Designed miniproteins, single chains, continued (3). Designs and how they scored, part 46

Each design is a single chain, and the fold is of that chain. pLDDT is the mean over its residues in the fold that is shown.

## One batch from the design tools (miniprotein)

Design m9679
Fold by ESMFold2-Fast:
Structure m9679 (fold): chain A 82 residues (1-82)
Amino acid sequence: MKEEALKAIDEAKKVAEKNLDGETRQAILSLLDEAKRALEEGDYDRAITLLQGAINLAEQAGDKETVEAFRKALEKVREVKE
């Protein structure tokens, strides 16, 4: 459901704010905010692409907890896509 996907993105933002810093945190938070907007607009493909970008950046940063939170958010967005 859309509300569950939005909640998962909010939880992912909290994990990123806790575990990441500097330019990487800012870039990832920007992608997550854009993903939330895309999801609210009904653009699920864009939300998925933005979340995949955030996962890629988190993997490059080496933070497995943040990657797991982002993958959970991605799964919730995929569940609401037709």
Scores: mean pLDDT 83

Design m9680
Fold by ESMFold2-Fast:
Structure m9680 (fold): chain A 58 residues (1-58)
Amino acid sequence: GPLDKELEELLEELDRLGARLAVQGRLDTAQALGKQAKEHRNDLEALKKLKEEAEKLL
């Protein structure tokens, strides 16, 4: 459904942000982001917040 697509898109965006952080040498931050995304995999609002916080670091 629409929610499933939004969750998938956010998880893909978070994965890309984690990869970018890792390339910049922020390995601990990238790992923490991956763990939090996994913990909140079904929580749209939490994933949106994680994306905002990760983007601020770039």
Scores: mean pLDDT 84

Design m9681
Fold by ESMFold2-Fast:
Structure m9681 (fold): chain A 61 residues (1-61)
Amino acid sequence: MELELRRAALEVFNEYELKDPLTKEQREKAYKLLDEVIKQATSPEEARELVRKKIEELKKQ
C-alpha cells in the first residue's frame, strides 16, 4: 500500500513540475510534504488529492 501511495503522490508532483515548475524552496517543502501525505492518506486517490492541495498552497505563498 505505501508504495502505491508514494507513486500516486509522486505522479501528481511530477505533473505540477512539468506544467508549472516549483521554486527551489517550494520543491524542498514539497518533498517533506510527500512523506506527510503518505502517512495520512488511506488510498492512492486521497494521496493525489492531498498532494494537489498542498502544492497549490505552496504556490500561493
Scores: mean pLDDT 74

Design m9682
Fold by ESMFold2-Fast:
Order: C-alpha cells, then sequence, then structure tokens
Structure m9682 (fold): chain A 68 residues (1-68)
C-alpha cells in the first residue's frame, strides 16, 4: 500500500545520505512521491517538526500512521 511505498522511499533516502535522520521537507517529498496528498504530507511533517527539526524513520512512520 501507500504506507509501504513511503517507508521504502524513506529507507532508500537514508541509505543514500548515510544517515538515520530526515528533514521535514524530505518526509514531505517522499510521502507525495508514494501517493499521499500534499495535506497529509504537510500534517505529518508539522507533527515531526513539533518534536524536533530532524526525525528518525520510526518517528516519521508513527506520525504518518496518525494522519493516513
Amino acid sequence: GLLEKAKKKLEELLREKGTNLLSPQEVIDALIEAGFSESTATAVALDLLRKGKLSTLEEAIEALEKYA
């Protein structure tokens, strides 16, 4: 489903960067590419930004599950 596509996109991005941290913009872009709406992607990114400027994959997936 879309959640699995988003997770794969985020995992690939982390491998390319050589890091375990994602910016809000990277989360937005990955969610939109996976097929989520801009409003859902923005809501997830804003939730993550309230917790900190950078997020782990686990935090991004937890936030997405709240709004998906």
Scores: mean pLDDT 82

Design m9683
Fold by ESMFold2-Fast:
Structure m9683 (fold): chain A 85 residues (1-85)
Amino acid sequence: DAKKKYEEGLELFKQEKLEEAKEKFEEAIKLDPNYAEAWYNLGLVLERLGKVDEAIEYYEKALEIDPNNEEAKTRLENLKKVTQP
């Protein structure tokens, strides 16, 4: 159940257990590759881990699935501005 893995990931993320949260969101995506919220929250975890390039990739994937995610769009635009030479 992708939703259950996603919800487990959210609880771990709330507790700042970033690596465990990442694993749960990755499990959710393996069960449902079109789970836009799981891609978005995986991006948030990667941003918190300092993995900016990976966060950008996963925010882009979330927006590919759900183009109306304004939060993912805003975060992606801001991160791309910071990483420009």
Scores: mean pLDDT 83

Design m9684
Fold by ESMFold2-Fast:
Structure m9684 (fold): chain A 71 residues (1-71)
Amino acid sequence: SEKEKRIRELILRLIGLKLRKIGLEYDKELLKKSNLPEEEKKKKLEELEKEIERLEKEIEKIEKEIEELEE
């Protein structure tokens, strides 16, 4: 059905977003352990945290859409 097809598409998109978030969290941990100047670390960490927050909001929206379609 079209509903099942849409749910599958949303799940695949959700998996992609979750993998990107995992990658950014890993980059964040590597950055914290790097020998970069503290000011540069702070700026890059803030950028990574902003992107992680954006991905978390997108994940939440997709999860809600899936829940609504499964009802």
Scores: mean pLDDT 88

Design m9685
Fold by ESMFold2-Fast:
Structure m9685 (fold): chain A 71 residues (1-71)
Amino acid sequence: MPINEDEIRLGMLLIEYGVLKVIIKNHGETKELLEEMIKTLEEAIRIAEKLGDEELAELLRKELEELKEKL
């Protein structure tokens, strides 16, 4: 079973999002970090939708809305 390039990219984006979350929690929240998290989630949502993972895409869209409320 070959790993799809989009699956690898999605996994990397979710790791990046998790790292940014930890940085914000421990080092403080900035507009720049929030905007980076938003961009990361928007890209992850696009790939999840492309892969047909509607459940993951919906969860990520909910997280995105919560971040946008902080701007």
Scores: mean pLDDT 82

Design m9686
Fold by ESMFold2-Fast:
Structure m9686 (fold): chain A 73 residues (1-73)
Amino acid sequence: DIQKEILRLIGEILRLIGEIEDLRRRLEELKKENKEKPSEEIEEEIRRLEEEIERLERERERLLEELRSLPPV
């Protein structure tokens, strides 16, 4: 019961971590590109990625809080 819920939450958290890491990698690439050749389009993509990363980070935090609220046994 609780063990299955813990495993499910861990799986979801790991998926979110992977997605966040991928988006952060793309964000760093865009930031480097924007430094070499500033572009309004790149700046807009950077903003969108930052907002998406923040949303996923909030979801990860929510799931971690849910995981922490479960009994340790």
Scores: mean pLDDT 82

Design m9687
Fold by ESMFold2-Fast:
Formats: C-alpha cells, structure tokens, sequence
Structure m9687 (fold): chain A 57 residues (1-57)
C-alpha cells in the first residue's frame, strides 16, 4: 500500500541520513512517487531529504 511505501521511505531516510549517495537515490524515488501520488507526507519527506543533502554538501 502507499502507506507502507511511505513508512519504508521514512525508515530508509533515518537509516541513511548520513549517506549523500543514499539520500540522492531516495530523493529521486520520492520525487517519482510524488508525481504519481501527490501526498503531503511524501512532500514532507522530499523537503527533509533535500535539507539533509544540502547539509552534507
């Protein structure tokens, strides 16, 4: 379900929040997911992932 996909994405973000490569891959996947299923939780995950990437650059 979409809810399970979102929860898995949150877990991936938390597990890989210090890995620039993993965060970039996650951001790509989240953006593709958002285009298919516009959802506030996905938008928030995108924003948080972008913030973490910027902090690591």
Amino acid sequence: SLEEIIENARKALEEHKDSLAALRSLLHDLRELYEQYPNEEIAELIEETERLIKELE
Scores: mean pLDDT 83

Design m9688
Fold by ESMFold2-Fast:
Structure m9688 (fold): chain A 79 residues (1-79)
Amino acid sequence: MAKAKEYMKQGEEYKKKGDEAFKKGDYETATKYYTKASQYYADAIELGEGELKQQAAEKQAEAGRNMKIALDKAAAQKK
């Protein structure tokens, strides 16, 4: 499970970057980071087991929701 833990860590790092961009009102950048976070969490789900897989699934769902909100706000900024 070393690779699953690595993907989980990468997902968390990109989620943090997405949160910081979102906080600054850079919704386009936030959308990109949340998308990357969701992809890494998906990889962690595929390779993970038990508690790690469960945590990755929860974080992927959260990243997906945050991505949708950021995407909608980015679209609103374009008019």
Scores: mean pLDDT 83

Design m9689
Fold by ESMFold2-Fast:
Structure m9689 (fold): chain A 53 residues (1-53)
Amino acid sequence: TEFDALVEKIINGEATVDDYVTLAKLMVENGLDLSYDFNNADYLKAKRAEYKA
């Protein structure tokens, strides 16, 4: 999914500011809270699981 692709970019350190903005919009749209822990790979994996539920 688009969410999975954005998470992979962030984990790999290749994400741009626009990628972070898009991820934030997708998280808010799906009822996920915006946490400041975007650089934590385990946290992002957990949020990706919530997005799919």
Scores: mean pLDDT 65

Design m9690
Fold by ESMFold2-Fast:
Structure m9690 (fold): chain A 98 residues (1-98)
Amino acid sequence: SEAERAAAEAAERAARAGAEAARASENAEGAAAGAAAAIAGIGGAQAARLGFGAEAAAEDARAAAEAARRAAELSGTEEAKRAAREAEEAAREAERAA
C-alpha cells in the first residue's frame, strides 16, 4: 500500500540517521547506540515492504529515533545531535504515514 511504502521510506531515513549518529560518535557506546538505531530502522522498513503494516514500521522508526537520541547523549558531538533530530523527524513522518 502507499502507507506501507511511505512508512518504509521514513524508517529507511531513520536508519540512515542512526548510521550517521554512529559515525559521528567519538566513543564506542555512542557508536553502538547509533548502530542499534540503524538496525531498528532497517527492520521497520523491511517489515513494511513485506506487507506487515505501516504501524510496525512506525514503531521501529520510533525505536530508531530513541536509539539515535541515546547516541547523541553518549557522544555529545554536534553531528550526532543533528543525526538524532533527523531520526526524530523521520519517526514522525512514519507515524503520519501509518
Scores: mean pLDDT 84

Design m9691
Fold by ESMFold2-Fast:
Structure m9691 (fold): chain A 82 residues (1-82)
Amino acid sequence: SALERAKGAAEAAMKSGDDSGFAASEEGRKAAVEAVKEIASQLSREELEEAIRHGEELAEKAKTEGGKENVELVIEALRESL
């Protein structure tokens, strides 16, 4: 489902940041935000709120600053879709 894809995107962003860093380039960050917004366009308001809450919980569990920043980027993209 789109909700599972949104939650998975946040989880992948956290892991990528914790392991090696997210797409650190300006273009990579822009592409990631656009991809998350595409997923968000398929979510209801209630599903968006659930995905945001899940992302906030993940940010608290991130092992590195990079993991946390990457999850926060995904959360911000989801919030812009509300």
Scores: mean pLDDT 76

Design m9692
Fold by ESMFold2-Fast:
Structure m9692 (fold): chain A 78 residues (1-78)
Amino acid sequence: SRREELIRRVRELMEEIRRLLEEYLEKKNASEEVKEKALAHLERLEEWAIEVVETTDEGEQVIAGLEEVKRQLEEELK
């Protein structure tokens, strides 16, 4: 279904964002505690994004927002 497709896309984007964020934090010499907290925040963001896709018609808007976050992290890693 469309919702299942959107949920899959959210999970894929969140995995990509997590990898980029880990690279960013490594580049900034972040402590293991800071990395752990940042990753925990991403898990909560993923849960929220999936809830929006499941309960509203704003799923594509959420995906667009996550794609923007990914693009910003990619720029920071240049």
Scores: mean pLDDT 86

Design m9693
Fold by ESMFold2-Fast:
Structure m9693 (fold): chain A 60 residues (1-60)
Amino acid sequence: SARDAIRNSLQARLAAGESMDAIKARIVRNPALDDAQRAAIRAAQDVDQIADILYDRLVA
């Protein structure tokens, strides 16, 4: 699924040594996101939460 593809992409970045803070900092630069979605991404505890937010906004 598109959601699982997003999650797996984020997990691959963590496995490559990128921090959660660095991943979040890149994602919040996406102009397709609104301020509420940026706040939700900053508050996310794991890549599954980030994938759910991105899937809802960008695919659903």
Scores: mean pLDDT 81

Design m9694
Fold by ESMFold2-Fast:
Structure m9694 (fold): chain A 61 residues (1-61)
Amino acid sequence: MLKTVNVTLTSSEENGKAAAEKIKAAAGNKVGVTVRDASAESLYKVSEATKSMAETTALPV
């Protein structure tokens, strides 16, 4: 079953990457990730982190 997990990106891609790995480990190979934008002026950071997480999920090796 696909599990939806809310992830808040408040820092950088490193934070997003760590969260993605943790979620993947908890659910195994299949997990649905819902990204929640943090209240910040840095929309650029959330975009970068989301992109990094998407790549990690596509190629989790």
Scores: mean pLDDT 50

Design m9696
Fold by ESMFold2-Fast:
Structure m9696 (fold): chain A 118 residues (1-118)
Amino acid sequence: MTPEEQIKKLEEELKKNPDDAELWYRLGVQYYKLKEYKEAIYYYDKALELNPDNAEAWYNKGLAYYELKEYKKAIEYFEKALSLNPKNAEAWENLGKAYKELGKEKEAEEYFAKAEEL
């Protein structure tokens, strides 16, 4: 199923279940796959309003900000994801990448090492 086909089905389900945090999150994931990062963030924000403990939603919100080159916001949301799930090696790696993009190579190396320990 294409991301566009999944979006249509998820939007129909969301009309019936507007308080389902998982449906909002899944819509964000489909918009991310389409590289519509601002739309992805909107749907992740709706998911997080309903379920703020969704570590994956915080992490994917960070990825969307990273793709938009908003590295300081990406760092904030990766740190939030890691506060909920410190075993997410990909979140540590992408935290390091965001610090490297800001020219903070020493911090980046520390976070890359943290990802490799997992």
Scores: mean pLDDT 92

Design m9697
Fold by ESMFold2-Fast:
Structure m9697 (fold): chain A 61 residues (1-61)
Amino acid sequence: TEREETVRRAFAAAVELIRERGAEATTVADIARAAGVSRATMYRHIPAPRLVLQAAVASLA
């Protein structure tokens, strides 16, 4: 589904951005841009996009 695609792209983008610049320098807007989706689409399918950032950080621990 579009939601599953958005979640997968957002998570992958978050992991890559955190690896190259760290979590403190990575924002939801950066993740949306890197994932190739609008922020509106991201918020529509992921109501709490901060949870994607938290999951990406946890995956790298």
Scores: mean pLDDT 78

Design m9698
Fold by ESMFold2-Fast:
Structure m9698 (fold): chain A 75 residues (1-75)
Amino acid sequence: MLSPEEQALAGEGGTHYARAVEAAAAGRLEEAKRHAAEAVRLLREAGLPELAESVARAMGELLGLPEEEILRAAR
């Protein structure tokens, strides 16, 4: 089970993922990439690497980018 600190990081990651989807829908691709990368980074820090990969894949599809580009940006 996630610690309270890991749960907070996962929640913040979810918020960035929601913002990335909103930005992508609005055509704001650079903001969408930034939020997607931050979501992946936070989910990795929360100890959820599989969820981070799923978010990177979903955002890659939405943005027309390879998943690996988003994962690399989340450094």
Scores: mean pLDDT 84

Design m9699
Fold by ESMFold2-Fast:
Structure m9699 (fold): chain A 79 residues (1-79)
Amino acid sequence: MSEKMIEKAEKLKKEAIEKAKELLKEGKKKEAILELEIAIGILRIMRGVARLLGDEETAEKLDEIIEELEKELAKVKAL
């Protein structure tokens, strides 16, 4: 379950970043921000679930994925 959770999280991150880039090319900055914020929200829930299950290794990997998305969100907001 934890390995599949990380796989789903990585896919979610990749899809959110690509969709945000596409929206930015269209001039849709607010929509790009929303896509990244939704992905971060889902990942924070997944991290909370991992911690409740005592899976600290999965929680740490989810923290890294969240940090990468938060950096992308900060870059988009700075535009």
Scores: mean pLDDT 87

Design m9700
Fold by ESMFold2-Fast:
Structure m9700 (fold): chain A 85 residues (1-85)
Amino acid sequence: PSDEEIEEQAERLVESIKALLEAKGAEATRAAVDGWVAEARAAGASEEALELIRQAGEAALAGDLEKAKELLAQALRLMAEELGL
């Protein structure tokens, strides 16, 4: 995928996290992020990519949506390179 496509995907994921946090709170949001980590692991993502997803979730929970977007973009780039996503 292009850098623009990766950034768009990261932005959509951050919007989803924000919407979930506003609607259902921190516990439901953590559960969703844990689910995404489990799905990425099943797809063959590296521990480095999984850690970036976890860090993005924590950044979003702390209200740092810009950092969350950057971390998700890094995770998506790494997974694209490793898995051809």
Scores: mean pLDDT 81

Design m9701
Fold by ESMFold2-Fast:
Structure m9701 (fold): chain A 82 residues (1-82)
Amino acid sequence: MEAVEEMKKKLEEKAEELRKKAKEEKDEKKKEAYEALAEAIEKALEVQELIRDGVDLDEDERLAKLAKEAEELVKKAEELEK
């Protein structure tokens, strides 16, 4: 299970990197895209934590909602970069 912990650390570092890029970015559209991606990663990490604690994705409406919100944030970031 150490591999899951390592992946969490990498995702946390990625979210932090994206937040730093958002602060340094001068283009408002790109800034919003980086912020949306950071939020998507943070929500994905929360989903993974709940799954690890034994919450079933099909049985927990909260987990399903968080996963959907993370997907929408990723799509929003992709649209903003265009």
Scores: mean pLDDT 71

Design m9702
Fold by ESMFold2-Fast:
Structure m9702 (fold): chain A 99 residues (1-99)
Amino acid sequence: ALAATLRALSPEAAAAVRAAREKVENPAAYSTEELREAVAAAAEAVAREFERLGHPEAAARARELAERARDPALSRREIEELFAELMTLLGEAGLYVPG
């Protein structure tokens, strides 16, 4: 973990993560392409948050997830796994998504 105390994501980053989570949790309502774009956007928003907080290594990992999520060859399952990896990265950094 990069932090000893839990910190809330910025409203912008939290909104992007919630939008991606909505698409992961509702596969009948959202296409694979919509999920791909949402996960990529969430990873990019999280990367900007990590840079703002002074965590360049975590920011680089989040950007790698965003780039991987944009691969049109990835299945829905693989994109969902990238979202899970992004959630793990947030937890390691001591960041949470406020309700």
Scores: mean pLDDT 85

Design m9703
Fold by ESMFold2-Fast:
Structure m9703 (fold): chain A 64 residues (1-64)
Amino acid sequence: DELKKRAEELAKKALELAKSESEEDKRKMQELLLELVRLAEENPSLADLVLETIKKVVKIDAEK
């Protein structure tokens, strides 16, 4: 399942970038989250993965 693997890699990268305090990394993280949302819109089976990733990103940002 190529799309699932791609979504998982994008999610991992977004979570790593979410730990950074760099404005550049924050912008890249937002771009990856938008890509994940678009993938979930086209492939609803990925929606749970995308929602969990967004929740984790929000939690990381709130705990900084």
Scores: mean pLDDT 80

Design m9704
Fold by ESMFold2-Fast:
Structure m9704 (fold): chain A 66 residues (1-66)
Amino acid sequence: MKKIALVKAETEEKAKEAAEKVKKEFGADEGIALVGLSDEEAYELARKIMEETGAEVILARAEDVL
């Protein structure tokens, strides 16, 4: 099953660093940085990706990972 890590952050640098960390720790196939999204927007995007791709999605905040 394909595994995708989505990481929400305030800045691109934090998002990239946290996405790499989450990808490595959870063994995700892809890491995607989400910059400037609200928690609701990030959650809806995660749901849409899961519905459209059938992938397992890990949604994290950069502040919870770094």
Scores: mean pLDDT 78

Design m9705
Fold by ESMFold2-Fast:
Structure m9705 (fold): chain A 61 residues (1-61)
Amino acid sequence: ALNNLGNVLSNLGRHDEAIERYRQALAIDPDFLKAKYNLGVAYRDAGRDALALPLYRGVLE
């Protein structure tokens, strides 16, 4: 639910709110790779590339 809500918010351009929803999803399941990837994309889209890079590395390993 939280990951899906984050996707909707991101598609609406509400990137900071999407980030909060993905962070909440990861607080429940820290190994949720799709939420980690989506959080990285949302950070990038919000112009926070430095915060996105570690999340992408964790997914690609």
Scores: mean pLDDT 72

Design m9706
Fold by ESMFold2-Fast:
Structure m9706 (fold): chain A 55 residues (1-55)
Amino acid sequence: SVEEAREELRRLAAESPDPGVRAAAGAGLRDIEENPTEENAERSLAGVLALEAAT
């Protein structure tokens, strides 16, 4: 859901050890604020999680 994606992105922005992941999570939150659809929320979260997995 949109709210679950936002909560996970807030957690990543606050707690991720990688500064790039934190910045990406912040950008994802802003993207969801501008277009608060479930598809956009899922896509934004997936992108940040993929970056986290790569670090």
Scores: mean pLDDT 82

Design m9707
Fold by ESMFold2-Fast:
Structure m9707 (fold): chain A 104 residues (1-104)
Amino acid sequence: SPLEEIDKVIDETVAKMRELIEKGATPEEIYAVLKEGIDKIYEILKSHPELTREEIERAIRRFVSAAQDIVLEAEKKGLLTKEQADELLNRILRDVAERYRELR
């Protein structure tokens, strides 16, 4: 199932992010992993035109929620300043919006 494949990508992205956070990851390393997750999810979405808009929006929402939780955890652990966390989240949201527009 493409939705199960997306859920797996989200879980793998979260696991990789948690490992990087524990190792003292930089904001750029955090962004790189999230960007890789976004790219993988959008390749799955592009490969499965049978997915409804509602299913696509739910998958994107799940990813954004997971990304927000990870960035918040990094900020709480002192790995990101509030400004770095806000900038990273804005960058991710822009990337997600741009990729969603490409799907139409």
Scores: mean pLDDT 83

Design m9708
Fold by ESMFold2-Fast:
Structure m9708 (fold): chain A 96 residues (1-96)
Amino acid sequence: MKNLKPLDESTIKVARKVAEALAKLPEIETLFVFPDFETGEVDIVARAKPGVSPEQLRKAVEEALKKLGIKPEDYEIEAREDGSIVVRLKNVKEKK
């Protein structure tokens, strides 16, 4: 039997909204969404278009998350040397 934790439906809804918002950003070439069934978290990997710096990509992602009302404590952002940004959503529940 697998010790997998199901993702909360609210977390899935938030991850979908984040992915849709990031996909609309002109700085982003490609998005990958990786649900982590062991932690109940969702990793979203965004790859920059040619000529976009990791700092520009990070700033665009942070602004998009802020516009969605996602609090800094509910996510983590890691910049990679390959120009990608990883956004980890931590058990984020949609507010009433």
Scores: mean pLDDT 74

Design m9709
Fold by ESMFold2-Fast:
Parts: structure tokens; sequence; C-alpha cells
Structure m9709 (fold): chain A 81 residues (1-81)
């Protein structure tokens, strides 16, 4: 992933903001924000920052719960372990 040089704090912040925007959006726009947050989690994991990746997955799980997607929220909670 191209942005592996970003500090972990910045990656987590951007992913949290994307997850929050997903909750306030609908349809394809909401899905695009969730995908953006997930890509940042993958970038953190590839960079070796497993805790940052877990924190991002927790933010995505909370966003999915707020959107009513309980099954997806549980899957992201498992990824945050």
Amino acid sequence: IADLSLPAEEIVRQAREAAEKAVKSKGTEATNYIVSAMLLAVAADIAGDTEAAREIYRHVAEAEKKMGNEDLAKRFEELAK
C-alpha cells in the first residue's frame, strides 16, 4: 500500500474519521468510507503496527453497530482481537 510511511497515530485518526463519516452517509458513500478505514487498518498491519490495526477495526465495528449492521460489527470485533 502506497502510504505505509504515515505515522500510526495519523493512520488511526484518518480511519476513525472515515468510520464516523460512514455512519452519517448512506449507500455506496457509506460503503466507500468503511472500505477506506479497512484499507488503513491493512496498511497499519503491513507496517507491523498490529495495535493500530486493532484500534481501527474497533472504530469500524462501532460504525457498523451504529448503522445497524450487527453481524459485520461482530466480525470486525473479532479482527480487533
Scores: mean pLDDT 78

Design m9710
Fold by ESMFold2-Fast:
Structure m9710 (fold): chain A 85 residues (1-85)
Amino acid sequence: AAADEALRKAVELLEEAAAAKAPGDPELTAEASGLLNQVARYASPELVKQVKEAAEKAGANGTGLSKEQAEELIKVLEEAVKAVG
């Protein structure tokens, strides 16, 4: 549950970033990506695929998560890692 909720949040934020076409914060976006890879092991395969597709779309637009979006996602992912670890 926690892992799936964290990945749903990631999809929402990545789709928002892709639509906004904002450059984002590269360091925080990279940190969030590392945590996403950890959480993905405990999430549904379908949701992992959705996150990868959203991330690819955002990357193609040269966009990233804003500082606020990345910090929000990192908090959710850290809680998910604690719940599954």
Scores: mean pLDDT 76

Design m9711
Fold by ESMFold2-Fast:
Structure m9711 (fold): chain A 71 residues (1-71)
Amino acid sequence: SAEELRAAIGELFRAGDEAVKKYPDKAKEIRARTLKAASEGAQGLADPSTRDEALAKVREELEKLRKLVES
C-alpha cells in the first residue's frame, strides 16, 4: 500500500542516517544508495502499478543498511 511504502521510505532514511553515523568515511556512498532507493519508492507512490515492486526494492535496501549498522 501507499501507506506501507511511505513508512518504508521513512525507515530507509533513518537507517541511512545511522549507517552514515557509524561509517562517516562512506557517507557519500550510503547517501547515494539511500537516495536511489527512496527515488524508486517515490516512483511507486506516483504509479500504483509499480508500487509493490517499489516497496520490495525499498525494503531490500533498508535490510542492507540495517545489516551495515549491526556489523
Scores: mean pLDDT 85

Design m9712
Fold by ESMFold2-Fast:
Structure m9712 (fold): chain A 86 residues (1-86)
Amino acid sequence: MKVVITFRNLTPEQKEELRKYAEELKERGITVKIEEKGDEVTITLENVTVEQMVGYVLRAIGLELDGHEVEIKIDGDTVTITITFK
């Protein structure tokens, strides 16, 4: 499966944490692509397991419960998650 996660309204500190997280995922052998545009970061994960995908979806739901805006779309084997921090 493929998971695309877009984070919006990030602080510089949150962007640095996402950069570190992407580096850690690459060190674990996960195929990761990171793209930055202003206060927005998109992380693309390739060849994720169903269990890993469920983990990302559950974390996104947690952020929605904390009052952030979350959108989840499923198209074939691709899950797209958009998180806008408030």
Scores: mean pLDDT 82

Design m9713
Fold by ESMFold2-Fast:
Structure m9713 (fold): chain A 67 residues (1-67)
Amino acid sequence: MEERAKLLKELAEKVVGGKEIKVTIDESGYSPRLEAEVSLEDQEKLNLLGAKSYDPEKAKETAEKLL
């Protein structure tokens, strides 16, 4: 839940070169959303991380592949 959002934020900030990322948790709590003013390419990277938000290990693995 909140730990997932913190991890996603850290991974997303690394993937987009240290730009500030805001992580929003859906009102239902099901999926975090990553908000940032980035390029389309970086948005695709953030979307891939968001899709793996349910599993911290998968999120880390995905971030490493995107670096």
Scores: mean pLDDT 68

Design m9714
Fold by ESMFold2-Fast:
Order: sequence, then C-alpha cells, then structure tokens
Structure m9714 (fold): chain A 62 residues (1-62)
Amino acid sequence: SMKELEEKIIELLANSIKAGRAAAGRSITDEQARAMARKGLEQLKTNDKEGYDNIVETALKL
C-alpha cells in the first residue's frame, strides 16, 4: 500500500539523516531521525511533486 511505501521511505530517509549527522560528529535518536524524515517527506509531497514521485519510484525498486 502507499502508506507502507511511505513508511519505507521514512526509514530510508531517517537512516540517511543519522549517517549525515554521524559524519558531522553528532548523533540523534532513531525517533528524532524518523520525525525529521516524516516532516521532510510531507514538505516534499506538498512543495515538490516531481521530487516526491522520484523518491517513491526509487523506493519501489528497493
């Protein structure tokens, strides 16, 4: 379902956020990373349909 796909995208984005923070010598919790990822996905969905569609297509191939 679309909801399950969006949750998969949120986990992928959260992992990227954690990796980026770790590379900068910072750490955040899994809950914080997921919250940031969910907010980012919602902003993308509202303001950048092409970017949202590209992320959805990428997640479907994983």
Scores: mean pLDDT 83

Design m9715
Fold by ESMFold2-Fast:
Structure m9715 (fold): chain A 57 residues (1-57)
Amino acid sequence: SRRQQAQQLHQQGVQAYKQGDYQTALQYYTQALQLDPDYEGARENKQEVQEKLQQQQ
């Protein structure tokens, strides 16, 4: 299902985030939200990783 795929992508994003790979985390969160726009955790995490990327520049 789309929700199950979104959950898996979100989990991959969380792992990338823990590794400090914010660009990869952003990609996974974006893909999760494309499959399930109502996936609440991915929306918040996408905002956080975008802020991290902004701070690195």
Scores: mean pLDDT 82

